# Designed miniproteins, single chains, continued (3), part 96

Each design is a single chain, and the fold is of that chain. pLDDT is the mean over its residues in the fold that is shown.

## One batch from the design tools (miniprotein)

Design m11340
Fold by ESMFold2-Fast:
Structure m11340 (fold): chain A 80 residues (1-80)
Amino acid sequence: SVEAKRELIAELRRDRRALEEELAEVERRIAELREQIAADPDDEEARRELVRLEVVRGLLEAAIAATEAIIARLEEEIAR
């Protein structure tokens, strides 16, 4: 039903906001690590954490994109 799709869209929008907040935190941490590495290029622990966070960022971006695609599809179905 249209109502069930609207409820699902609302839930997915909340999930997307949570993912966007997590992405913002990861991006802040990446920026801090890049500054740390620029000050100490020999910090292997900081470099390893940066690589890990860049992977996490990619996964979060993919999850956000997938969620947005599902929302768009559901919104199109309701608009018909």
Scores: mean pLDDT 91

Design m11341
Fold by ESMFold2-Fast:
Structure m11341 (fold): chain A 61 residues (1-61)
Amino acid sequence: DDLARLVGPTGPLTAESGVLRELGSRKIEDPELRELMRRAARSLNPEARALALAIAKSLKE
């Protein structure tokens, strides 16, 4: 399935969705912070996407 190939292990859609969910769960409503994290999750660099997810997850601790 080509779609499965496109999403990969850490696709941009998955990273963006994950980051936004983590921020929402923490009730982070600051549009500037959400936009910065969204941009990081959509980064052309897969390492940056993974880092954005890790940072968002660290906020729930």
Scores: mean pLDDT 64

Design m11342
Fold by ESMFold2-Fast:
Structure m11342 (fold): chain A 80 residues (1-80)
Amino acid sequence: SKEEKIKRLEKFIEELRGEIATLEQNVADQQARLERLKAAGASPEELGRAEMILGFNQLMLDTARYLLEKAEKELEELKK
């Protein structure tokens, strides 16, 4: 039913918002780590690894945000 679809989407959105909060913290932590490594004069290899980790976390965050936007739009349409 429409009501069951709404409940499933609301649960998915809630779970996804929690995942986004975790990913935002991970990105912030990795950004801070990269800046500390730069300040400490870390090797190009260490900086490269830190940048790759940051890039991966940023990609996951961007993907989760995209999925959230799509789910929220679907929920809005169902509630009309």
Scores: mean pLDDT 90

Design m11343
Fold by ESMFold2-Fast:
Structure m11343 (fold): chain A 93 residues (1-93)
Amino acid sequence: AAREVRERLARELLEEMLKKRLEKNKDLPEEEKKEYIERAEELIEPLAREFAEAPLSLIEELERAIATTPNPETRELGERVLEIFRAAARVEE
């Protein structure tokens, strides 16, 4: 139960974050928005699953990846994902 709830919550929160970010970024061309959505959709499902199985390990791995990434957009996205995962990791019921 808790694992399935964490996976669903993480996926839903990631999808909501993506939608809100795209709605606020009016400066992004439509082609870039489409590419971003496609890449995010490909990553959301497996990432939520990995998170549900090992939330603390994935959080630590993401923190290290964010610290070492040369891409500022990837770092910003990673920080948002970490906030979501930390919130979802508290689900026990």
Scores: mean pLDDT 70

Design m11344
Fold by ESMFold2-Fast:
Parts: C-alpha cells; sequence; structure tokens
Structure m11344 (fold): chain A 108 residues (1-108)
C-alpha cells in the first residue's frame, strides 16, 4: 500500500536525520510526501522557509530550486538541491528535513 511505502520512506528519512545526513533526510521525506500526494504542501514549506531566509540569497535560491523539483516530482533534482542546501547552510537543511518529516507524519 502507499501508506506502507510512505512509512518505510519516512523511517529512512528519520534514520538519515539522526546520522546528520540532512540531504538524505530531505530526499526520503520528499519521496514519502510525494507517495502520499502531499507534493504541493511540501513545496509550500520550502517556499515559506525561503522567505524566512530572504536575507541570504544563496540559501533562498537553493530552497526555491528544491521547491520546484518537489513540485515536479523530480527526485534527482531534489537530491541535487538538497545536497547544495546542506553545503551552503546545514542548519537550514536540518530545519527543512525536520519540517518535511513532521508533515509526512501528519499525512499518515
Amino acid sequence: SKEVQAMALLGLAQHHLKEGDYAGAIVYAVHALLVLGKGEEAAEILRETAEENSDNPEVKEELLRLAEAVRRGDLEGVAEYAKRLEEVDPEVAGEVARRLIELAKKAL
């Protein structure tokens, strides 16, 4: 079932978050949200986080690219932009991972 698949992906997201792999946590959390049909809500969290970080153009740019990849269901783009976000600002990447994991938990 889609719920079982999403639960497995969410478990992987939580594991990567615990290991400090924020990019991996974002990828698995987004994949879970896409399986649950929550891609638009996930992209909205990323756009909101971009506006919260509007004083940092590099962080905002990577968050907006990530939001567009999520909206398109482009998991390769999600992996690329999540990695770039973590390289630019690992604290923001960790915050994004936690917000996406919480959205996935509520969607289950």
Scores: mean pLDDT 92

Design m11345
Fold by ESMFold2-Fast:
Structure m11345 (fold): chain A 110 residues (1-110)
Amino acid sequence: EKKKKMEEELEKAREEVEEALRLLEELEREVSPEQAEVARNEARTLRDGMDLVTEAIEKGGKASVAAGGIISMVGVSVQADLLGTELGKRASEEAREAAKLAAKAMQLSD
């Protein structure tokens, strides 16, 4: 069943989001106050993006809403990398993987 495979990809996406959020929270302690505010805003954007994907896929929402969530998650990946730290780079990689897994789940949604 496509549904089981979709649920597995969504769960993997959530795990990557949780890891990215943890890395962004750790990053706040290593950067300037201004960069810490960026990290907090990106963490919020990543969570909101994943929520949009989950709601669109699980509740039969519009594909454009899921796509918007994925685009937001990709944006977080770019911004995290631009912080120029090893933690930012790792958070970027996890956010990018979350976006890829979310896109896979969306493709499996009918």
Scores: mean pLDDT 84

Design m11346
Fold by ESMFold2-Fast:
Structure m11346 (fold): chain A 62 residues (1-62)
Amino acid sequence: DKIIEEINKKAVENPKLFRELEEKIMNATDEEFPELIKELQEKLDLSEEAAEYFVEHVKKLA
């Protein structure tokens, strides 16, 4: 799965930033999701699809 591979690669490259963004998602309201998706794209260089997947997956685990 290319999306999961992309996310995992970025987690290895930027582990501290990845953890901080994951924590932000877990504590975020649904209204904050568009801004978090943008932040993931800008800070981790994720595609929009990967950023959306990451937000949805983390929020489901919270």
Scores: mean pLDDT 80

Design m11347
Fold by ESMFold2-Fast:
Structure m11347 (fold): chain A 62 residues (1-62)
Amino acid sequence: SEANRQAALDEARRALEKLGLSEEEIARKLAELQAQLDTVPDSSAVLAAVDPETGEVSLVVL
């Protein structure tokens, strides 16, 4: 759902901001996450996982 996708993007953004990444790096990582979300069916629930050490963003499909 759109609400679930927006929640995943919002959580990823907050996690990346807490890590002190630049606006440019945050925007890049969120764009990559958005591209991954575009490949997932609307019927699927999704979560975003952010590595607290590296800032790597992973998409989890439920």
Scores: mean pLDDT 79

Design m11348
Fold by ESMFold2-Fast:
Structure m11348 (fold): chain A 87 residues (1-87)
Amino acid sequence: SKEDILKEFEKLEDEFLAHALRALDATTDPAARARIEAVVREAAKQLKELYDKIKKSTDIKEQEELLKEARELVERARAEIDAIAAE
């Protein structure tokens, strides 16, 4: 259902933000912290746009495809954050 898709989306976003917070807490270099914050800001913006599209959608297949895009976006953002934190 659309409600289940939105719940999975919210869980995905919560887990992403928790991961980003842990990476920021572990990062002491101000330049690296700023780069992580930029990744988080851009990902949050794109997730908001995808969430709004899911809410407006009346097609379950479109909703599932948008959730898949959100998962792929989060995986890329997490990898980028982890790479910065590992420097």
Scores: mean pLDDT 90

Design m11349
Fold by ESMFold2-Fast:
Structure m11349 (fold): chain A 79 residues (1-79)
Amino acid sequence: MYREKAEFYRELAREVAKEADVDELIEKARKKGASPEVIEDLEYLKENQTVSSRVATALRLIGEAIDYELKARKAEEAA
């Protein structure tokens, strides 16, 4: 459901910001059915672990969380 996806991406972004192990993050994302674009971004982060790359990845994940939050709210308003 959209709310669960939004929370998942928020948590993933926090873990990226906390310098969590990127391999563990990739595994979690794949198990949760994250988009191919998110998986590619995490794989890029694994090879390019800079502060700038972690910030960019975290912001992209927050963008995904916002998109799912909007979808959840639209579904609630339509119901």
Scores: mean pLDDT 81

Design m11350
Fold by ESMFold2-Fast:
Structure m11350 (fold): chain A 98 residues (1-98)
Amino acid sequence: AEEEARRLLEEARRHLEEARRAADAGDAETAARHAEEALNLYAQAAGLADSPELAREAAERLRELARHVEPVDPALAARLRRAADQLDELAAYIEARR
């Protein structure tokens, strides 16, 4: 599962970069599509790896993306921040139990 989690993380990073470029260009629709894919892939990678470190990394990257997206889509930025908070909670839960 570690190789699979790493593969998902690489895919998430590509979508994150595409979302950032689209947001910086003012393309809300493209930014939202790639941001949603990045969110989904980061969540899958964190869950599959059962790794608090990976979950925290995903949370940090989603907060960074939210800053870029906020001028273009503040609702999506808020959703990304909520998802990041949930990933931080997941990390704490995994760390406390495992």
Scores: mean pLDDT 82

Design m11351
Fold by ESMFold2-Fast:
Structure m11351 (fold): chain A 81 residues (1-81)
Amino acid sequence: MDATYKLPNGSVVKVEGDQVTITTGDKEVQIVFKGGGLAILPAGSSLTVPRSVVEGIADVDAKYDPKAQKITNDNWYVPLN
C-alpha cells in the first residue's frame, strides 16, 4: 500500500510496497525499529529500509522506552505500523 507522510519537522516518509524511504530536510529524525532499536538519520539524508523492520519515526528529542515500546515524553511520534 503506497502512501506519503509529511512529518512535523518537514521530513517526508514514502511507503512503496514493502519499502519505506525517509527523506530529511533541515532537521534529523529518530527511526524506531521493530524490537526497540533506534537510529538517527541526519539532516539532508535519505534512507530506504524494508517496511517490516520499521515501527515508526520520532522527533530526535523523543525518549523511547524499549520495555514499554513507546515514547515517554511529549515529543511527536508517527507510527508506520
Scores: mean pLDDT 75

Design m11352
Fold by ESMFold2-Fast:
Structure m11352 (fold): chain A 89 residues (1-89)
Amino acid sequence: GPGAERASEYAREAAREAAKSGGKEGAVGASASAIGSAGGDFLRRYGGSDREAAETAAQGAEGGARSTGEKGEGARRGAEEARRAAEEA
């Protein structure tokens, strides 16, 4: 449902924000968040539950935010929004 789609969108936003932080930490954070978003989209498209899809996106975004560190406030915000969407899925 809409929760899984929102979680993937917020994970994509977290990836963009992590990339803006730059460096190796930003690149790793962006990759983790992007993989989470893509995994969520894949599960939603190919028969995973909305909850599993949303959880996958949120976990990726949270991992990405942790990798980006203190300079990734936008990535952290995106991860928090993805988690909220996953809890509503």
Scores: mean pLDDT 83

Design m11353
Fold by ESMFold2-Fast:
Structure m11353 (fold): chain A 92 residues (1-92)
Amino acid sequence: GMGEEALRLAEEAIKTGDGEIAARAGRLVGKAAEEGDLEGARRAIDVLAEGAKKGNKAAAHGLAVAFYYARQAGDEELAKYAEEALKEAGYL
């Protein structure tokens, strides 16, 4: 599903430092939320958040994209989850 794909791309973005892969992971967090795969979406956010906390700028970018697309999907709880992760990582 989209949550599994978001998680896979989040892990790839951390390994490669590729901001485009990270942005794709963030967009798929929004799609996973639209499909009701909140567990997959949260797991992808957790991976991006951990990378961002370790100074991975691609992960921080993906996390910001996830925040944006969670809001666009209308999932305020998931958007807040991503926002809190950004604050904890020092990007908000």
Scores: mean pLDDT 87

Design m11354
Fold by ESMFold2-Fast:
Structure m11354 (fold): chain A 60 residues (1-60)
Amino acid sequence: SDAVKEKAEQNSLDLVKTLMERSGISPEELLQALIETYNYNEEEKERLQKLIDEIMKKLG
């Protein structure tokens, strides 16, 4: 599952940056949209949530 984690992390970073620039949607709403759109499995969803949370913590 290392490949799954790596792919989810890379995709999340790229997509979060792109979609936040374009939409102005909150990070939580963006996360839900990504999960619904890409139909991630449970492990991928958990990874996305952690990644979004970490980004938001760093941004303050």
Scores: mean pLDDT 69

Design m11355
Fold by ESMFold2-Fast:
Structure m11355 (fold): chain A 94 residues (1-94)
Amino acid sequence: MEELLKEIEELEKRVEEEFEEVRKKIEEEAPEEEKEELLEFLEKQKEKILKKLEELREKVLAGEDEAKIRLELEILEGILRLVIGVLLTVIKNS
């Protein structure tokens, strides 16, 4: 349980750091006409991932299945990588 809570906290930190780096790239490198839509998409995805991480924290505290929670964390990490990768690709091809 303690290890799992630490893993959730570490992923929350990664989400905040990686989304901030992408926000900076959008502001510096994206076409002016696309910035608003890209920033709105970024914020929406960030809020969605952070909400899921909070739900997982609640499940850990409720004593739910650790193996299932770890699988959901792996899925969220995959979603983070996908979202960041897609946004960086859009910025490069714009």
Scores: mean pLDDT 83

Design m11356
Fold by ESMFold2-Fast:
Parts: structure tokens; sequence; C-alpha cells
Structure m11356 (fold): chain A 80 residues (1-80)
């Protein structure tokens, strides 16, 4: 789906910027870095599935929701 691909690309750009900033500021361990990558991959897969039959606007809303969920999960890695 073109909408699913565009929503996933939108989320990927946001996640890449977030991960770059997180890596610079937090200096995660190799294990923490792998967990962050897994969280990002899961969010991208979920957007691809949920946005495929949606408008681009709805796809971006789904991507924004998945981005906020991914940020929360990544921050919880450092709260231990």
Amino acid sequence: SEVAQKAADYLREKLEKFVDELLAKRKPTEEQGAEIAEIAGEALNEVGEEAKDKSLEEGKEIADKKFEEAKKRAEEIFAK
C-alpha cells in the first residue's frame, strides 16, 4: 500500500532522529541499543499493517501514535 509505505517512511525518519539523539545523550550499552532497534522495528511493522487501508492523514496519525509509544518504551529501558 502506498499509504502504508509513506506512513512507515514518515515514522522511520522520526525514529532515526530520536535514536540518533538518544545514542548521543544516553550512550546505551550494546544490549540497550539492540532493544531500542527492536522497539523501532516493531513500531514500523505495526504502522505498515495498520495504515494500509487508511488515508495518508490517518496513516500519519497512526505513525505519530506508534512513535510516542516507541519513545516511552525506549525511555523505560533507562529507568531500570
Scores: mean pLDDT 83

Design m11357
Fold by ESMFold2-Fast:
Structure m11357 (fold): chain A 106 residues (1-106)
Amino acid sequence: SRRDELVAYGRKVLERLRPVLTPEEYAQLQAELDRIEADPSLTAEEVARHLVGLMRRAYAALSGRLTPEQRAELERILDEMTAAVDAGDYEAFKAAADRFVEVLRS
């Protein structure tokens, strides 16, 4: 299902972020994704909104370790992810999320 594809995508994003997160930050985000996966009532849209929230929390955890330029770019990308989810454009959401990961790993 679209929902299951989005959850699987979220796990791939977290694995890509693992090298820039502390073990504690990674564990907290993984526990949140596990809660999302465990709730069968969530629609694909609700899962995508929760994934944006998870990425906002990853950004918040890392923000003190980022340059002002990286913070400005990531904030723009987070807004793009939100707009894509609001439009039901999950391919645009994934494209923005991939750019988010690349900036955090740079």
Scores: mean pLDDT 89

Design m11358
Fold by ESMFold2-Fast:
Structure m11358 (fold): chain A 106 residues (1-106)
Amino acid sequence: MADEIVKRIEELVEKDEITNSDAVALGALALLRAMAERGERSVTVKVKGYYDGKEEIYDVEITASGATLAEAARRYAEGLKGLYDRDGSPVARQAAKELEKLAEEL
């Protein structure tokens, strides 16, 4: 089930069809989790997101970088909290919490 969601997000990323903050949040979480599972500890990650505000589409780009995967995860969590504050997405808020937990584990 989790693999199915990750696969779906990967398809959206490959097709450049990410149109909401939820997809951005889940994509960032899935990417950083996969990197952690492979034993990676240093990364620079860039996530693109799109959201629709009353027929206006905004391109929101979240860039997080650090000397370690833990630093990247914390920076992405902060970015996703900002995205939640704009869009009210509970998925973005939950993804931020999961990234904070990941950072504590690394």
Scores: mean pLDDT 59

Design m11359
Fold by ESMFold2-Fast:
Structure m11359 (fold): chain A 83 residues (1-83)
Amino acid sequence: SVSQQVDQQSQQVDDLLRNRDSYSRDQVRQRSDDIRTRISQVSQQADQQGDTTTQSRARSVSGNLTLVLYGHINNTPVNPAPV
């Protein structure tokens, strides 16, 4: 369940990375905020369950999301970490 939710958020981050030109700045910000909220919740649930693997993966998604925002603002190529 929590692992599947991480997979879903990872896919949304990948979509923002691949299709950034299809989104406005406001859309990127809103989608990023939504992903950040969900991944924070999933990370907390994984921590409560003692699922260190899913918690680690959630941190990777959060890191990649930060790179998406950085790349969009600074028009800089980014290399996402494995999830």
Scores: mean pLDDT 76

Design m11360
Fold by ESMFold2-Fast:
Structure m11360 (fold): chain A 93 residues (1-93)
Amino acid sequence: AAEEAREAAAEAALEAAELLEEAGLHNDARALRELAERIRRAETAREVVILATAAAITVVGAMTEIEDEEVRERLRELALRLIEAADRAAEAL
């Protein structure tokens, strides 16, 4: 469960980073890649909760700068996946 949540969160953060890079939001993309690496290195369920939540907040913030409705919808889905991963990791606490 905690390992599955960690992988799901890291994958969602990387997918969001790719979408933001394509949209020209290079700083947000870099922040999400750094968060994905930290999620993969997380040793505890608590760390996964904190980092996945931080990634979700970053995605939601970046969405305010996106005018493309399809990209915003995809980012919304990725933010929800990050919150779901944080919730799953929290079950191990």
Scores: mean pLDDT 87

Design m11361
Fold by ESMFold2-Fast:
Structure m11361 (fold): chain A 107 residues (1-107)
Amino acid sequence: SEEVKKALREQLELIEKVIEEIEKEKDPEKALRLIYQAYLGLKNVFELAKKYKDYETLKELLKLIERLIKVIEEKEPEFSPEQQKELREIKKELEELRKEIEELLKS
């Protein structure tokens, strides 16, 4: 459905803006909340793009996942040990999501 694909692209644009806010955010608590929000958004877009076989959206999703992983790695030293544990779990989930998308794009 063309309407679904358009909505998914608009959702990716919103997620990209959240990632831009994470890059600027100096408060670790706020940054962690934004990171979790971006992760949930990416996961939701993935499920819908997979269901509708929207491979163009899946390719764009990979780029945003890679960008979020990089931002997490760059910001990690600013976080407490407890927050770093949460970031490692989110990063692991993002890396698993990336792998699933890469496998799907091979088929």
Scores: mean pLDDT 88

Design m11362
Fold by ESMFold2-Fast:
Structure m11362 (fold): chain A 95 residues (1-95)
Amino acid sequence: MSFIEKVFEENKDLPDEERLKKVLIAVFEYARKNLDFTDKTSLVKLLEMIVEALRLFGIEANPLDVMMVLFDWKSDNEELQKVAPILRAAQFEAR
């Protein structure tokens, strides 16, 4: 079981929106503690972790879609756009 799946299971009693926010906060906090952002590959790893988290909630997105939303660019991924405010809030709270 991955770290992301563990956080997802630990928050099973929360509404989906709150559960997603908790999982995403944990992903950003993990990245802040364990990834070196002087290394360009660390950004790719973070984006892949966010994609894995979104998949647990039935949201299919690629790393580029996630990057676009984090930079406040418009994404044509409608499912991701619905949760974009949650993704941005989680990023803000984890820093």
Scores: mean pLDDT 80

Design m11363
Fold by ESMFold2-Fast:
Structure m11363 (fold): chain A 73 residues (1-73)
Amino acid sequence: NPEIKEEIKKNLDSTVEQAAAQLEAGESDGLTVLLGLKLLVEKLGIELTPEQKALFERAEKIAEEYRKLRENR
């Protein structure tokens, strides 16, 4: 659905930033939000801009650190 793709594109930056902030606060909900958004981007075939790719990379690094801390506890 093209309208769903456009809605996700418009809110992508803010959603990624929200997920990163939640993960930095130690909230697992941020991981769920980030994973859900990545799944939607992949399934809907959304082409990310270089700026959006950089936002995802930063959020993924935060998520990776969160996962490592949780797994090693």
Scores: mean pLDDT 77

Design m11364
Fold by ESMFold2-Fast:
Structure m11364 (fold): chain A 55 residues (1-55)
Amino acid sequence: EEIDKELKDIVDKNQNKDAKEVIEEIIKYLESKGIKIEYKTVEEGADKIVLYLAS
């Protein structure tokens, strides 16, 4: 829950940045909390990236 809010804050603050950079920042944040992430990213049109969690 707390992580979810922090995650959204990161996205909102970085909405002017490249989507790939935002995703990398999110992953680093979650790793700092000891959370392992398995994900797949797809690029779409104007450098938009969608993150899919594997589990």
Scores: mean pLDDT 59

Design m11365
Fold by ESMFold2-Fast:
Structure m11365 (fold): chain A 89 residues (1-89)
Amino acid sequence: MDDIMNQLRRIAQQRAQDLLRQDPNMPDDDVAQQSFQQAMRDLVDRSRNDPDRMRQIMQLSSSIGSDPSMRNQIMNDVRQIVQQIRQQM
């Protein structure tokens, strides 16, 4: 799980940088939501040939859908990434 979460954060950071480069005035919550959604899609695409990794991604997606605390924690992590990117702009 830690490897999947680390990959998700790295992809979300790249996607957030791309979004802020295209629209610097995009609200932080929108950047966080869109970068997270894009990161999840990228993670699925990268893992299509790895059944164990796909299982972990599906379990993570299910957990996020059913557990508001986990959803909030991940979204807070992504918001911190967005704030860090803004400080570097």
Scores: mean pLDDT 81

Design m11366
Fold by ESMFold2-Fast:
Structure m11366 (fold): chain A 68 residues (1-68)
Amino acid sequence: MVVSGISQNGIIADAANKTVVAAMSKEGAEALENGGTVENAEVSVDGKRATGTVTGTKTSGTVEVTEL
């Protein structure tokens, strides 16, 4: 799954797709903002909770999540 939004404080929200991604640590928050990878991020999609690997960028705020 791909989510598009702006990362701030380790949180990316996409209201159109009702998706929220949150990094679990300060290092994870910095990684999401700077195009790094975060393991075990919490993902909520339309009320369903999942955990996955998240890669974000500061410029686009795009996140790719592996659903489990």
Scores: mean pLDDT 55

Design m11367
Fold by ESMFold2-Fast:
Structure m11367 (fold): chain A 87 residues (1-87)
Amino acid sequence: VEETVEEILAKAKALIEKQKLTAEQIREMMKKKYPKMKTSLEMQLAALLDLAKILEEKLGNRELAELLREGVREAAEERGVDVSEYE
C-alpha cells in the first residue's frame, strides 16, 4: 500500500542509473514527490543520501552521487528538514 523506504531507494537507484539526472531535475522530482509527506520526509531523504554513498563508493558514479546529494539538501532546505547528520 504505502511505499517503504527500501522500495523508494530501489526505485531511485534504477531511475538515476537510467536517466542520468541533473541536480535541478532531481530537486524538482523530490519537490513533487515529498511536498505532502512532512513526518516521513526525513527518513526518505536519509535513504536517498545513503543511496548517494552507494553510487559513489560501490558503483564509482561520483557525479550522480553528488547531484543526488545536492538535490536532497536543497529539497530538505525548502521543506525545513535537517539532514546534515545523514551526510
Scores: mean pLDDT 62

Design m11368
Fold by ESMFold2-Fast:
Structure m11368 (fold): chain A 75 residues (1-75)
Amino acid sequence: MDLENATKAAEAAARAARELGARLDDVEIEAEGKKVRVRARVSGPASAEEVEKATIEEMKKEGLDAEVELEEVAP
């Protein structure tokens, strides 16, 4: 695992969720060089698609090739 890129991915996901008022649970991050994969459960007013989009844009600023998979949690 690339810890530096995994950390950047985690920070990007957290920032995106915070900006959208969403909560991420069960966060899993896999990083292999610049290729990062993030899986999490999302709850709150924002949709999984909105959080995924925001997370990808934040990671793109760091030069990361991001795959983001979020599952909406039922209330």
Scores: mean pLDDT 79

Design m11369
Fold by ESMFold2-Fast:
Structure m11369 (fold): chain A 95 residues (1-95)
Amino acid sequence: PPLSPSELVDLLIERMKEVVELAKKGYLSKEELELEIETFTKMFNALVEKGEVTEEQKKEIEKLLEELKELAKNTNKPADDEKIVEFFVKLAKEL
């Protein structure tokens, strides 16, 4: 069933809070966090454009985006490119 804009905003906030918790636990790389931030920013902008977001919801989303950006800035865990590095090391030895 289609979700109302209000339900979409509430789900966005809930998902953002979940991502903050995962990031705090160290489960997300910097690259994954940056992708989530980009996705949430695009969704937030679309929901604001619909005019269904309250001022309190806007403040909460902006606060969560700022928190996610700080977590991404302070996360030194690279994307898991270990397999890519192994592949290039093997190629370099054969070439």
Scores: mean pLDDT 74

Design m11370
Fold by ESMFold2-Fast:
Structure m11370 (fold): chain A 62 residues (1-62)
Amino acid sequence: SLLDQFVAAMQQPDLEARVAALEALRAQGSPFAPYAFRELGLEQERQGRHEEAARLFALADA
């Protein structure tokens, strides 16, 4: 169930919706949210969006 919720969060249509869904899951004790933030950050880095990537890496470390 928690894994299914994580998958649904990662399938949100845009980055802002994914971040919001992952933050909600983190508040519920999801162990996957930090890894997801790191993965989203790496994806933003690949696209040259360095400021957004830095914010996502900070969320991963929180």
Scores: mean pLDDT 77

Design m11371
Fold by ESMFold2-Fast:
Structure m11371 (fold): chain A 92 residues (1-92)
Amino acid sequence: SSVETMRRVAELVRDALLAGESIEAIAERVEALAGPEVGEATRRTLEEARAAGLSQEELAYAIQAQLEIAETDDPEKRAKIQEEVEKKLKEL
């Protein structure tokens, strides 16, 4: 499914950011997995995040949190994860 593909993309980007891979290398790996449109969207998103002052670790954390939110069917648990993400990103 497209949802499964997007989850795999998010997991790949998270792991690559934690490994210290360049934005270009991450985008190329995403393109190989999900096609050129998703690869280009990933490159743009990572460049914009870097321009906004986010570190690779902060961005990896945000992606991990979004993956956990996407797997959570409980609205209350989802809201709690979102609050913890916002708090940690403000502290970084």
Scores: mean pLDDT 75

Design m11372
Fold by ESMFold2-Fast:
Structure m11372 (fold): chain A 89 residues (1-89)
Amino acid sequence: MTREELLKEVEDILENGNAGLKIQALIAREALRKGLSAEELEAIVAELKPEAEAADPAKARENMGKLALKIAEKLGASEETLEEIRELL
């Protein structure tokens, strides 16, 4: 896919997806804006994911929300994007 086609797919998910898919789409959109490859994004997720997984299982949804925010912040996401992610938690 071209970058433009991939961005359109991300926007379609943001309009029609469930909360989990929307969070993933927002992170993917930030990675695309920053010019990161899929491999670079996966490395950032792998670095941050163990902290979320080690947290209290009873708070799994809250912990995944915190992970998504940490990934977005690490990508240099705007406050507008961080607010969109917070609204989906």
Scores: mean pLDDT 70

Design m11373
Fold by ESMFold2-Fast:
Structure m11373 (fold): chain A 69 residues (1-69)
Amino acid sequence: SMRETMQLIITQVISETLSKHELSPEEIQRVAAAVHRAVREAAAAGLSPEQMRQKAIEAARKVLEEIKK
């Protein structure tokens, strides 16, 4: 289902981000919120799973840039 696909993408992108970056619990929450929002917006726009994943990665990267000062 679409919900299952969205949840899989969210979980994978968050896990990949956490495996590459040493983040505090608050920073993890910020990344998770951004990824969740990006995937929901992409799905609402009718984007493919591949495009949803790209939007999720972009959202995570943007938050990481904000955290890096």
Scores: mean pLDDT 85

